# Designed miniproteins, single chains: the designs that were tried, part 55

Each design is a single chain, and the fold is of that chain. pLDDT is the mean over its residues in the fold that is shown.

## One batch from the design tools (miniprotein)

Design m1906
Fold by ESMFold2-Fast:
Parts: structure tokens; sequence; C-alpha cells
Structure m1906 (fold): chain A 71 residues (1-71)
């Protein structure tokens, strides 16, 4: 769980190209990306989580869900 949250945060940071100053800023950015119905941005985030943590697609989606549930 903790590792999944950390890996999802790192993936979001890499996708955005900058580091928000707050954890709330990162979570809000993730929520916006998932909520925009932009399939390309959503798939890029899933692949970034997979690359960082060595996860399957389903495990990467669970890591993203755990991050959203963390705050």
Amino acid sequence: MERQIRDALEALRRLMGFVPETEEGLVLSLAVLLGTSNPKAREELIEAVRAIGGYSREEALEAMRLLLDHV
C-alpha cells in the first residue's frame, strides 16, 4: 500500500514535468487527469505507474486508486 502510493506519486510527478509543492496538489492533479475523460493522458499515467513500480495494468490502476483515497 505505502509503496503503491509512493510509486503513483512519482509517476504523476514525471508525467506533469514538475513537482507540486504539496501532496494535495499532486492528488488534485491526479483526480483532474482521471476525471477529464482524456484517454491519452489517463493511459500515459497508467504506463508511468507500471514503469516505476513494475506493476500490471490492474495493479497500476489500484495504485492510482489508493493514492486518491490517501487524501
Scores: mean pLDDT 69

Design m1907
Fold by ESMFold2-Fast:
Structure m1907 (fold): chain A 90 residues (1-90)
Amino acid sequence: DDAARLRAALADPEGLDAAFKEVNTLIKKASEEVDKLIEENKLTPEQRQEVVRLLVASALLATSYALQGRVDEAKKAIEEGVKKAKELAK
């Protein structure tokens, strides 16, 4: 369960720090990719708001997985968010 995984992560501060560092790097990369997508497709303010909202939701989900030490799920959450943002930009 999520509470048990969170408790385990908090008992391993070094592992938790490594997970956050890795996921934060991926979030920064995803943010740069979304910014490029907005610029290249000349999205309207409404479309920009929607793709940014998807990125933020994916980043929050990824952070939750990272807190549980679930880096692979965190990566997948970020990748799925970027994929959905690209689909909205068409």
Scores: mean pLDDT 76

Design m1908
Fold by ESMFold2-Fast:
Formats: structure tokens, sequence, C-alpha cells
Structure m1908 (fold): chain A 97 residues (1-97)
């Protein structure tokens, strides 16, 4: 909650926006400023979306990418680490390409 942490969040959000788009950047900002419970809730919502994607015939790579994001959010709910979150989101993006 320091000015340095907010500045770092803004730089990470710019990188996420360039790599994954503005929706992912907004999500990262909200998670970084939220309480740990927000990460768990978003992971649960993504699990529900993942089940729908599986039923709709999404590709194995898309499914695996969403599973990696869910894992990253669950890790953040227990041990908040924005660097680790960015690393996991990047892995998911690379997998989907």
Amino acid sequence: MTAAELERLEEEAKRIEAELGPEAAELARNLALGEPEAFRRLAEELREALEKLKKEGASPKEIEAVELVIEALEEQSENPDLERLREKLREAAELSE
C-alpha cells in the first residue's frame, strides 16, 4: 500500500495489457488492490467458466491456459505475490499461442 507498490502495479498492468489485453490488466489491478478473498472468488468463477468451455468444445490449449490462471489466483489467495501472478499469466498466454 505504498506509492512504490502502486507504481509497480501500474507498470505490471501496462505489460499485462500489451501481452494479454486490457481486460487482463484491469483484472490484475483489481486483484492487487483487493483482499485475498477476491482471488479465491475469481478462481471459483473461472472454474465455473472452465466447465462451460469444456462443454462448448474449447481447445485443449485454451482449457490448459484457463487452468493455469485458476492455479495462479489460488496461490495468490494464500501467498500474495504479484511477480508470481504475472509469471503464471505469462505462462498461460504463451500456452495459448
Scores: mean pLDDT 67

Design m1909
Fold by ESMFold2-Fast:
Structure m1909 (fold): chain A 68 residues (1-68)
Amino acid sequence: SLGLEAARRAVEGAKKSGDEAAYKAAEEVLRRIEEGGDPVEAAREVMERSKDAGARAAAWGILQAAEA
């Protein structure tokens, strides 16, 4: 799915940039999707609880892809 692909891309992007908060947020969204969770719900929940700008941006990017 687009949400799953976006989550994997977000994890790799965060690894390359060294953004630990974005990496943890993207990994959490990816984990929830792999466990059978809805990509839109998973990304929204991670975004809403994240206080870090990089973490929110990573989750928001996954959310946009999952809604497309």
Scores: mean pLDDT 85

Design m1910
Fold by ESMFold2-Fast:
Structure m1910 (fold): chain A 80 residues (1-80)
Amino acid sequence: MISREQLWRETEAALLIMEAAVLKRIAEDGSPLPKEQREKVRKLADEAIDLAVKSIQDPENAEEYLEKARKKVEEARKAL
């Protein structure tokens, strides 16, 4: 059965996926940013989603994947 710690990590992964999806949407839908900057945000968001999904698929390395996902989300947010 899932541990409380694993449930918290999976919850964090889900929230990171949602935030990354929102940032990607903002970049695609009428952002006043140059195309190159919008593409950078999109790529960072996609990478964050992939890392968050990997944290769920590989619970032994979840903390490492979540840390990387957080960094990608922060980079995407700063680029907006």
Scores: mean pLDDT 81

Design m1911
Fold by ESMFold2-Fast:
Structure m1911 (fold): chain A 83 residues (1-83)
Amino acid sequence: DLTVEELKEKLLANPSFGNPLDSNTRAEIVNFFKEHFPQAPEGFYHEVAGVVEKLGWNLDAVKLDYLEDQEKAEEFYRKLIGI
């Protein structure tokens, strides 16, 4: 499982990941999760995007996590949101 500390380490390694989410970036993250979890309820996408926002991550950081290990990333986000 990816920990908050591991996510923070990735953020510190790339300062661009520390930028706060604007409304457009948040919408892109919602759309990304809609593509990966197409049958989830609408509330799920906004809850997971809110967690990414609180971690200081942007869409590129989320995509990088999925590119490294998509199954592990999906399991992490499912556990984080309580699915």
Scores: mean pLDDT 62

Design m1912
Fold by ESMFold2-Fast:
Structure m1912 (fold): chain A 60 residues (1-60)
Amino acid sequence: SISDLSKQLADAIKNGDEQKVKELSQQLKSQNASFSQLVSALKPHLGGLAGTVARGILSQ
């Protein structure tokens, strides 16, 4: 789910796992999630960074 992938992405970002960040970002993009859905899923884990990360995923 978008929620599960977003949690895993947030954990990968916090751990500095660049390979996992790339893989999970591509998976989230393939889910056709909207900006609003990504922000809502990421905000509990990344707070104010959720919007920046969501924009980064969609800009790829």
Scores: mean pLDDT 80

Design m1913
Fold by ESMFold2-Fast:
Structure m1913 (fold): chain A 67 residues (1-67)
Amino acid sequence: SEMEKLIEEIVEKLKALQARSEKLLSPKQVGEFVDEELKKKGITDEDFRNRALLAALTTLEALKAAA
């Protein structure tokens, strides 16, 4: 679906951002990143935002566990 494809794009961009960062991103930084990406795309849907945020935070926790 379009939603799943956009969420995957946000997750991949987050992984790239974390790989370029010297320290682990905070949940607040991840939330700000997701909100900015959605704003750039003109997405204002709260359910979509919550799903994208959950996927991004889950990705952050997986990266923490792998470190």
Scores: mean pLDDT 82

Design m1914
Fold by ESMFold2-Fast:
Structure m1914 (fold): chain A 55 residues (1-55)
Amino acid sequence: SSTDQDIAQLNASIARQRAVRQELLARGTPQDIRMAQIASQQIADNQAQLAALQA
């Protein structure tokens, strides 16, 4: 279904964003920390969308 496809896409995006955030935090420069904060917001937004689709 369209919903199943959206759930799969959101899960893939969350996994990618978590990997990026982890790399940024591992590097630990001030720029990397700022970029990790952006990634954290993107993860939160995608998790909220996922929760809404699975409600």
Scores: mean pLDDT 89

Design m1915
Fold by ESMFold2-Fast:
Structure m1915 (fold): chain A 109 residues (1-109)
Amino acid sequence: MLEEIREEVHKLALERYKTDPSKEPPMSAEVRRALAEREIEYLVQLHPDVAPERVELARRVMDWGIELGLSGGLISRMIRAALTSPTLEAAEAKVRELAEKEGVPAPAP
């Protein structure tokens, strides 16, 4: 039951961000966290050899983004940057670039 609702909400949130970013689905911090955790889990399954430090960066980005009330789309882009970059340094640089582009401070290392 809970996982089916989470998957449906995740699909709905992604579709709305793709078609009309101004029509953000009403999401609590808990729902945004659940969606971000699901994305991290999915990307780690696709890239099982990803370094633990990059997984930790993705989790820090999730926590930081939710605490600051950042959009799910921005959190998703930063999680993907953390987990798909070739090195930890490249991942941190890309996360910082995305944060700066949106006018927010980057998460501390």
Scores: mean pLDDT 70

Design m1916
Fold by ESMFold2-Fast:
Structure m1916 (fold): chain A 91 residues (1-91)
Amino acid sequence: EKEEKEMEEAIKKAVLEEIERLEKKFGTTVSEKERELVLTLVLKYLEALKSSNKEDIESLLKQIENELKTTSNEAAKELLKELKDSILESL
């Protein structure tokens, strides 16, 4: 319980720091909707790992792929690609 909360908070912080890094790199701003989407996807991945539910992980990968095809923001695209690569490496 306590360790899960600490890990969730650390991951949220890391995601926000990575967004700021990519915004500076690409000279763009990630919208509030895109920030919330990325955070939601990361948290869903953590929950899927806890449940060991492969179907939830596969569904999440499809959602990330669809968002990558529709997102026009270069920083958001790079962040989603990094998340996808991390999930695939964990399988």
Scores: mean pLDDT 78

Design m1917
Fold by ESMFold2-Fast:
Structure m1917 (fold): chain A 65 residues (1-65)
Amino acid sequence: SASEEALRALSLDPASGAAASAWGALQTYREHGPEAAARAARKGAENSKDAASRRGALQAATYAE
């Protein structure tokens, strides 16, 4: 799907802030689907202690939708 391909592309991005969040969201997407992946990524953003990690997690959540 377009969401899976977008998450895959983001997970391979050498700009590290979003890549780790995208990789996690991609795994959740493959196992539990797009809604679960978006929820997991947003939860990761809520648990992030710095702005860069929060932005990366929110980007992954948007791509999972």
Scores: mean pLDDT 74

Design m1918
Fold by ESMFold2-Fast:
Parts: sequence; C-alpha cells; structure tokens
Structure m1918 (fold): chain A 69 residues (1-69)
Amino acid sequence: SMEEIRKEREETLKRLDEAMKQGPEAVDKLLDELYEKGSLSEQISVAAMRGDTAKLKKLIEEALKKIEE
C-alpha cells in the first residue's frame, strides 16, 4: 500500500540521517546492509551506485519476473 511505502521511505531516511551524524564509515555500513538485506529496489540502487553492472542486470531480471507473475 502507499502507506507502507511511505513508512519504508521514512525509516530509510531516519537511518540515513543517523548514519550521516556518525560519519562516512557509518554511511558505508548502512549501504552494505541495504545491499545485503534491503528491498529489491534498495539493492538495485546500491548496485547501480557501486557500478556492479552484472548484479544490477540480475536484480532487474528478477524484478521483471515478479511483475510477469
């Protein structure tokens, strides 16, 4: 639902704000956590940011398969 998406985005913004207050190492750790445990869209964003084109392609293919089901 739109409310669930809003809550997820608010939680992510809060986590990012907290990490930014702690410094760049905390931000890197948050990005690592999102890459390992985040939603499919979060994983795609981090893969794109890191230039991991092979993983990005696989994640997009997975997202497309879920839409076609």
Scores: mean pLDDT 75

Design m1919
Fold by ESMFold2-Fast:
Parts: structure tokens; sequence; C-alpha cells
Structure m1919 (fold): chain A 68 residues (1-68)
């Protein structure tokens, strides 16, 4: 559910850098399902790209909350 997705995203963001998704990032991933954004963010985090992962988690959270 979207509520479960929001909880997962908030848990990941608790230890993530406090960054906002850029306008370029929002445009590049426009229309992507928030679950797919979560998976992509997890891959970036695993690769050590913690700031990009945080931006993608924030974008996924924004999209998921808009759909609630």
Amino acid sequence: SLEDLVAELEARLADAPDVEPSEELKEAFKGMHPWALLQLADEEAAAGRRRLAAELYHLALEVAKEQL
C-alpha cells in the first residue's frame, strides 16, 4: 500500500542526508511509480551515492503522499 511505502521511505530517510530533490531530478523521473523510485534509491545507496539516494527517497515520498 502507499501507507506502507511512506513508512519504508521515512525509515530510510531517518539516517539519510537532509537534501531536497532538484528540479532536474524531478523532471527526469516524472511519472515513475514511487515504488520504482524506492528501488532505484536503494541501488544508489548500496553504491555509496548516499546524497543521490536521499534525493530519490524524498522524491518517492513526495509522489506517494500526493497519491494518498
Scores: mean pLDDT 83

Design m1920
Fold by ESMFold2-Fast:
Structure m1920 (fold): chain A 81 residues (1-81)
Amino acid sequence: MSEEEKKEIDEVVFKMMRKLFVEDPERFEAFLKEMATASPEERIALWREVMRELGIPEEKVEKVAEAMRERYEELQKLAAE
């Protein structure tokens, strides 16, 4: 992943978090609570839904979701012997 591509993803994520925080603090709190107890697959699904609500193209949504999944798999491999 390029530095420019990573910056664009970070900007999208920041805008999503800011929108949720500003528009509905109760929903944002519920979202964080759900994320904390969710499986990696459930967390990815939650991110996909928020990105779609913001009108992010499916191609970009899929790319971000795959990057998140890859990161979770790497962390699981490090925890497993």
Scores: mean pLDDT 69

Design m1921
Fold by ESMFold2-Fast:
Structure m1921 (fold): chain A 85 residues (1-85)
Amino acid sequence: SIQEEARSLVKLLEDLLKLKFPEDATKEEVLKAIEDFVKKNKDKYDERAMEGLLRQLKSLPEDATKEEVLEKLKELLESAKLLSK
């Protein structure tokens, strides 16, 4: 269900926001770290939630900063929390 997918997305986003990235990390480096985390932990999260998240992050500009990627994760977390009710 949408609610189950949203709950899984909340958990995934909260876990991702606990990760530490280098200060000067590029969008590509942050995305690679997120993709590696998802591959390592794919049994813990809904597959559609993971695919949707990666698609959203890949849609950011190539020159997006680490801070812009983290802000996108926070925006997605707020939206997912509303849908997980």
Scores: mean pLDDT 82

Design m1922
Fold by ESMFold2-Fast:
Structure m1922 (fold): chain A 65 residues (1-65)
Amino acid sequence: GEVARQALRALKDMVAGGVKPEEALEAAASFLKSQGLDELAEKVYEYAKKGDIEGGLKALEEAAA
């Protein structure tokens, strides 16, 4: 979906700018929640808390499709 695509773009820009991947995932989750995607936001936030960066990225990429 469009909101997930925006979150994924913002996350990639943050990481490219030197933000830690875990912090970028938490920021993406906060953005998703602010847009009403609460279930996806909680899932991404759980990946960030576990340090599972690949899992978080995959969840965002699948939702962005």
Scores: mean pLDDT 85

Design m1923
Fold by ESMFold2-Fast:
Structure m1923 (fold): chain A 75 residues (1-75)
Amino acid sequence: AAAPAPRLAVSGTNAAKTAAAEARAREVAARLPDVTHLGISENADGVATGATLVRVDDPEAGRPVARIAESFDVA
């Protein structure tokens, strides 16, 4: 890739709620330069309920160390 960007891992079947959660997570990630992964959690109905921003040290290692940099609820 021409420039590195956080990888977004998204679960959920409700596209509108997932898009809103993604937009919010990207806003927070822009304030955290070491974030490499974005995870969006969902409830059983496929509605986004939370977002987790993760820093992964050496993502190519056999067992990269993942640390939660930020987490928040997405209504």
Scores: mean pLDDT 56

Design m1924
Fold by ESMFold2-Fast:
Structure m1924 (fold): chain A 95 residues (1-95)
Amino acid sequence: SSLPLKQTEEEKKEIEKIKKEFREKLEELEEEARRAIREGRFEEAERYIEKILEVGNEAALKIIPLSIIEALRIVAEAEDIALRLRRLIREKKAE
């Protein structure tokens, strides 16, 4: 009896805008973290990892009213990168 609610084109554009802004910031922070790890600046690398998680949470909060699924994907993407970077820190410390 009810038509399924489809996301509007406006909502889809807002989601894509938030995702683009998130990924650009994420890429910048990942590059800085990887540089810090290569240079043995592990304390600075951990600060970049914290910023990655913060940026993911901020983007997720903006998307939640539009799509819970897309918000969860953003958090998962940030957490995956954080885990990979922490693995690199452990491997570099073992050298």
Scores: mean pLDDT 86

Design m1925
Fold by ESMFold2-Fast:
Structure m1925 (fold): chain A 90 residues (1-90)
Amino acid sequence: SKLDEIAVRIVQGLIDTLEELKEEKEKGADEKELKDKALHIKKIVEDNMKKYKIPEEVKKKVLAVLDYAIETGDYDKAIDELEKLRKELE
């Protein structure tokens, strides 16, 4: 559906952004600065999901993965979980 296509694009955009944060972390970026960036990304993702009326089940899964990434800094695991979610939506 068109909503699934929009959800796939949102999830892919988040994957790309988390890959950038992972690269910054590997280059020695400060953990607090990375967390602050991830919190800003969370706000953008929440706003986009509201704007495009993304289904609640998808929103909950995306936000749970993003919260995990923010709390742990484990971007690899977050990216893997989002890639699984993207495949389910395709």
Scores: mean pLDDT 86

Design m1926
Fold by ESMFold2-Fast:
Structure m1926 (fold): chain A 72 residues (1-72)
Amino acid sequence: KLADLAKEIRENPNMSPEELAEKFGVSVSTVTRFVDLMTHLQLDPDASQQELADSLGLSRSTVSRALKLLGL
């Protein structure tokens, strides 16, 4: 599910957001948000959930749930 999406993004970085959305049955906007979240964490691994929320235009609770679903 969403953990598999995170794995696919890491293993196939050349796959388009549209291909990932189709493969996992989610919206392109969902894929883009997960990619942005993972990219931000890769560049700033010490970023707080609030900093990630503010950077991505999401609520802190949404970021917390996304991180749990991604296995981070």
Scores: mean pLDDT 73

Design m1927
Fold by ESMFold2-Fast:
Structure m1927 (fold): chain A 102 residues (1-102)
Amino acid sequence: PVLEEAARAALEALRQKLKEAGFEDKIHYEVRVEDGEIVITFETEDGKPLSDEEARVFTEALLAAIDAAIEVLKPYRNDPRVKELIDRLEEARAGLRAGLAR
C-alpha cells in the first residue's frame, strides 16, 4: 500500500541522515502508519531533552523523511486522503524549517 511505502521511504531517509550525522545510537525512533497517517515518534537514549545540536540534526533528518514520504505520495494525490496527508506533511515541513531558522 502507498502509505506503507511512504512510511518505509521516510524511515530509510531518517535512518540514513542520522547515521551520516553519527546520531544513530542516540535517538530511538519509530515510523508507522496509524489511522491513515504517517506517525513518527522518538525518545533520546537517556530520556533527556535533545541538545541544540542534536535537535538540529534530528530536525534535518525529519525533513529528509518528510521529503521522501511526499515523493512517494505525489503520484497518488488524486486520492483525497493522500492529498490531505501530503498537505499535512508540507505543513510539518514548513514548521520544521522555521524551527531550524530559530
Scores: mean pLDDT 77

Design m1928
Fold by ESMFold2-Fast:
Structure m1928 (fold): chain A 85 residues (1-85)
Amino acid sequence: KLEEAIRKVERLLELIRNNAPLEEIQKEWNEVARLLNEVLSEEELRELEERVIKIGEEGRAKNWSKRELLEKVAQAILDFLKELS
């Protein structure tokens, strides 16, 4: 199931990088969020949340676009999942 989550996040990153419509990205993001809640422990989810918050803070400081922020968050999720595999 962890491998399934990794594949879904890789697909999400492809959609973001290929400039897919935000509606399509949102649908894939919701599926990724569902899988993360199923495969990660409470402690792992908290660690991932901390990484995401830090990226959000950096994005606000640097005035990133929504797509840039989504890409950075998706990459951080992918990196985190690969650390667990």
Scores: mean pLDDT 83

Design m1929
Fold by ESMFold2-Fast:
Parts: structure tokens; sequence; C-alpha cells
Structure m1929 (fold): chain A 74 residues (1-74)
């Protein structure tokens, strides 16, 4: 199901949010967020059902951008 497939991104994105919550160089924050985006996109392409892959990729992009923006604003 979509909810089950979201588990592939929900836990890693929560870890990213936690990682970016500590004070860091903005360049390092950007690099880490973009690394998570790339790695999780590659993972989803391998493991997600084709029927929901476009939706999961869109959600991943939006969620990473949100987490990155929140961290950079802090």
Amino acid sequence: SLEEAERYINEPLERLRESLSVPRDKEELIREAERYRRELSELLERVAPPEILPELLAELEERVDEIKAEALAA
C-alpha cells in the first residue's frame, strides 16, 4: 500500500530532520539534505511499486525541500 511504501521515506526523513536540527554550517546542511534526496530517490526507484512511484518521488522532493528550508531558517 502507499502507507507501507511511505515507510521507506518516513523514517529516513525523520532522521534527516533530527540531524539538521543541530547548529551546522549552511553549506553542510544543504549537502546533507541533497545527499538524502539522491539516496532516497534511488532507493524508491528500486523498491517502490511503479503505480505509486511518481507520487512517492513528488512527496520525497517536497518533504526534503521543507526540512531543508526549516533548517536553513533556524
Scores: mean pLDDT 77

Design m1930
Fold by ESMFold2-Fast:
Structure m1930 (fold): chain A 60 residues (1-60)
Amino acid sequence: MEEKREKAREIARKMLDENGLSVSFEDMVRKVVEETGLSPAEARRIVFDVMLEYQKELLA
């Protein structure tokens, strides 16, 4: 379980690094679901948290 969540976070961070904060939330969620097999609900929570953490860490 932890491995899939960590991979999901890595995928979201990579997409943010490549596209910035303007990347589509829907596209990130879809990519995470496809690559990790997590449910859409779980993927949405992870992507949302990663986006918030990414922005806060850059600005902190």
Scores: mean pLDDT 77

Design m1931
Fold by ESMFold2-Fast:
Structure m1931 (fold): chain A 69 residues (1-69)
Amino acid sequence: SEELQKRAEELVRQTIAEHGQAVARFFLERDPVTGEYFLVTTERQLGISDTDKRIRVRPSEELLKELLE
């Protein structure tokens, strides 16, 4: 969902600010077939719930460029 994407991107941007770009890149997973990038996190990391349910969202082109540069 758009809300999940926004929360995931906020977490990644906070990670860039606090720990740097290299650490924030650990949120990126690349699909080996399509070459597309996804942001992967958990509901716990996003502050949505206390579960470790995985959340996978597409990053914005702006954030993807920032992470890969």
Scores: mean pLDDT 83

Design m1932
Fold by ESMFold2-Fast:
Structure m1932 (fold): chain A 55 residues (1-55)
Amino acid sequence: SAKTTHLLQQMCEEAGVECTPEAIDLAVGLSDKGIFNEELAAKFALAIVQVEEAY
């Protein structure tokens, strides 16, 4: 939802990485389906972005 999107965008800015539409879709999908809470969904999506930036 909107909260998950805002959390991910903030985390991406703090980490200095680009917040991709794919990462946003992943985080929102995970939180909306109740698989993860909003914070965990955002952290998981950020971890994927950080791995892509490192390699």
Scores: mean pLDDT 78

Design m1933
Fold by ESMFold2-Fast:
Formats: structure tokens, C-alpha cells, sequence
Structure m1933 (fold): chain A 66 residues (1-66)
């Protein structure tokens, strides 16, 4: 549901910013999570895709420090 997608998007944005991501990058990941919620009709698939986007975003920031 959109409310859960908004909560995940907000938590992911905060985690990315804490990990050293730019505001632009964190906002782009937040928007991608919200776009999945708007376009994917299967709630289980939407949740899996949104979680994947969040993990990928965090991983990209952490990989830059390696």
C-alpha cells in the first residue's frame, strides 16, 4: 500500500543520508520506491522490488567507501 511504501521510502532516504549519500541520490531512491508502489499491482512483488531498490541504494553508497 502507498502508506507502507512512503514509510519504506522515508526510512531508506534517512539510512542513505546517514551512510553518506547525497540528498539527490537519496531522493532518487525514495522516488524509485514510490514509483514501484504506483505501477506494480501485485503487493507482494511491489514489496520485494521496493526492498531490492532500498538494498541496492545502500549497497552502492557503501561500495563507494571500499
Amino acid sequence: MMAEAQALAQTTREALLKAGASEEFAQAVEQEILDIAATEKDPSRAAALQTGVAIRGIGEVLDREL
Scores: mean pLDDT 75

Design m1934
Fold by ESMFold2-Fast:
Structure m1934 (fold): chain A 80 residues (1-80)
Amino acid sequence: MTGQQVQNEALMLAARLGEQSSVEETRRIYALTLQLSKLAEDPELVPAVAEIVREVQRLMETHSPAEVLAALEALLDELR
């Protein structure tokens, strides 16, 4: 998967989460998914970012937006 494909998936993820979230949760989700998109500009990080996007997509099927937000923050911290 290319960095641009991962960036596109992160943006689509933000839009999809935004439809089911409060305004404040949506803003936080957009900020975190933009951070994922920025990390995907580094070719070495593309596989790790793609895994995070896939995990967040999986969590969206069974968890609330607040729980998905907390998980996304934790997954991003693991990349630091």
Scores: mean pLDDT 74

Design m1935
Fold by ESMFold2-Fast:
Structure m1935 (fold): chain A 68 residues (1-68)
Amino acid sequence: MPSPYEQIKSKLDEAERLVREGAPREVILEKIVEAIRLFNANLDQLSPEQADELQARLGAIIDRMNEQ
């Protein structure tokens, strides 16, 4: 089974793709919410470096989505 880090990374990869494709805000938000839920549920299983990486990626996706 994929690790929590791999699962969150996969959801962020999907969200980044949706932003690049110009998907509707609601569809992008659905993937962001999935990533946030996984992140919060598994925060204790992430290294500080992994948490910082995922948080930075999430912020960048939200910023790009808000530019649409």
Scores: mean pLDDT 82

Design m1936
Fold by ESMFold2-Fast:
Structure m1936 (fold): chain A 130 residues (1-130)
Amino acid sequence: MVTQTFSQEDLIRILEELSKESPADAISILNALLEGQKLDAEILEGLESYEEAVDAMLELLREGRYAVAMAVQTRLRLKKMEENLSPEELEKARERMRKALRSHIAYLEKNNAAPSLIEAARRALEIVEK
């Protein structure tokens, strides 16, 4: 049995807090999540307001999309690191995250974890590799 790493309720709360403090970051995360789901620019074109961006993100989380949830968590973690670390320390932190995510993906695959959890970890790795 695979234990769920994140609850949807916790992720919704984090997104609501981020949305209140940084509308631009909320929109940036939404764009990255939609790009990660291979959604096209037409879906993004309708999201002109801060509230619409937040509501779209919350809808994706309520649908149980673990890949979306993991992407949000990864971007929030990177933002915190960028605020608190020098560029050199940030690159070392990103490298540690890349190694940890690769190991986690290997663990999930070896243990036949749910495909949604494997996809979530792969999306997190893709974000950190940028």
Scores: mean pLDDT 59

Design m1937
Fold by ESMFold2-Fast:
Structure m1937 (fold): chain A 98 residues (1-98)
Amino acid sequence: SAWEKVAERLEKELSEWGKELLEKYKPLLEKNLGTKEGKELHAKLVLEVSEKVLEVLEKLLKDPSLSEEERKVLEEAKKKLEALIEKAKKLLEELKKE
């Protein structure tokens, strides 16, 4: 139930932005995924999505109405996103050297 409540909060905050972002990047990813440019676009998309979700998670964590269970789910999600952002940044840096 805690995950379902967190998912509903995230969907409400991200739905329009996420839809526009996916529509923006879909043609570029389909065309270029096998190339260096496609890999860079994929890493950039992961960074944009992860950084926006992190921003929303930080906003939600400031809500005093959060249950302890909802807070733990959000904090775990934040840690996983921070790790994903670091991996994506490292990949993008390595791709720029090629």
Scores: mean pLDDT 74

Design m1938
Fold by ESMFold2-Fast:
Structure m1938 (fold): chain A 74 residues (1-74)
Amino acid sequence: AVRPEARATAVRVAREALAAGDLERAVFILGTYAAIHGLEEALRHAQEAGRALREGDEATARRHIEKAVEVLER
């Protein structure tokens, strides 16, 4: 079973990455955590953020990263 501390750490690291402009790291952390724990809504947002980054749309990527964090914070 995954500890609540692991979720809090994933959110914290993703927020730090987002603040630093490291959107790739934020997507990786959020997507990996969501996939491991079967969190479909958070995973969907992480996947959409990754797609936006591949297309060069940082604004859309940032919005989806923020949505994934919001979902994980409950």
Scores: mean pLDDT 84

Design m1939
Fold by ESMFold2-Fast:
Structure m1939 (fold): chain A 87 residues (1-87)
Amino acid sequence: SLEEVIEKLQELSEKLKNAKTKEEMLEIIDELRKFFEENLDEAAYAQAMALLDKAEEYVKQGNFEEAKRYAEKAMVYGYLALADQEA
């Protein structure tokens, strides 16, 4: 349900806000990848993955500010795509 989607994205958003290490950031990105794989259609999934790939690239560079921005963009995009799928 959209309610369960909102709860999961809120949980991941809170974890992302509090993440301080590469390990924590990569774990959250991996959780987002799995969540989107299970819930998005192929086109929306591809676009969400592109945003998460960018987030992971920034994590590897040690740029956590940009990594969080791209992960948040992926969460917003995923939410909007899921809301559109339910319409």
Scores: mean pLDDT 84

Design m1940
Fold by ESMFold2-Fast:
Structure m1940 (fold): chain A 56 residues (1-56)
Amino acid sequence: AEAPPGGNPAKGMSPEELGAIVAKVLDAAGLDAEARARVIRELATALGVPEAALVA
């Protein structure tokens, strides 16, 4: 991948990529559906993204 140099810092991970990692971590932690929904909601609020972006 070629990032143009000068002035545009990487935005980090996309919401979709972040959602995939979050889902994997929550699955590994053995959380039930209610606990997962709560964590996803709090993360969405903290990151300023819609919950749907983290649940994809």
Scores: mean pLDDT 67

Design m1941
Fold by ESMFold2-Fast:
Structure m1941 (fold): chain A 81 residues (1-81)
Amino acid sequence: SEEELREKIEEVMKEAEKKVKELVEQGDFESAEKVLLEAIRRVHELLSQIEDEEVRKEVEEEVNKRMAELGKEIKEAQKKA
């Protein structure tokens, strides 16, 4: 169901956010970037399974914003290091 797909996407995003933060704190920016790229891949797969175009667009906008923020956090931490 769409609700189950939204829950799976949210779980992927929360796990990626947690792992990226932990890796950034450890100075492992390469692994943090890999976690983000894998999350992007998995989320796109799940988004493609959402049949309702309006729901899919809403979720896509939300996850794209969160992914951009994670990428920015990694880049800012690398510059500070």
Scores: mean pLDDT 85

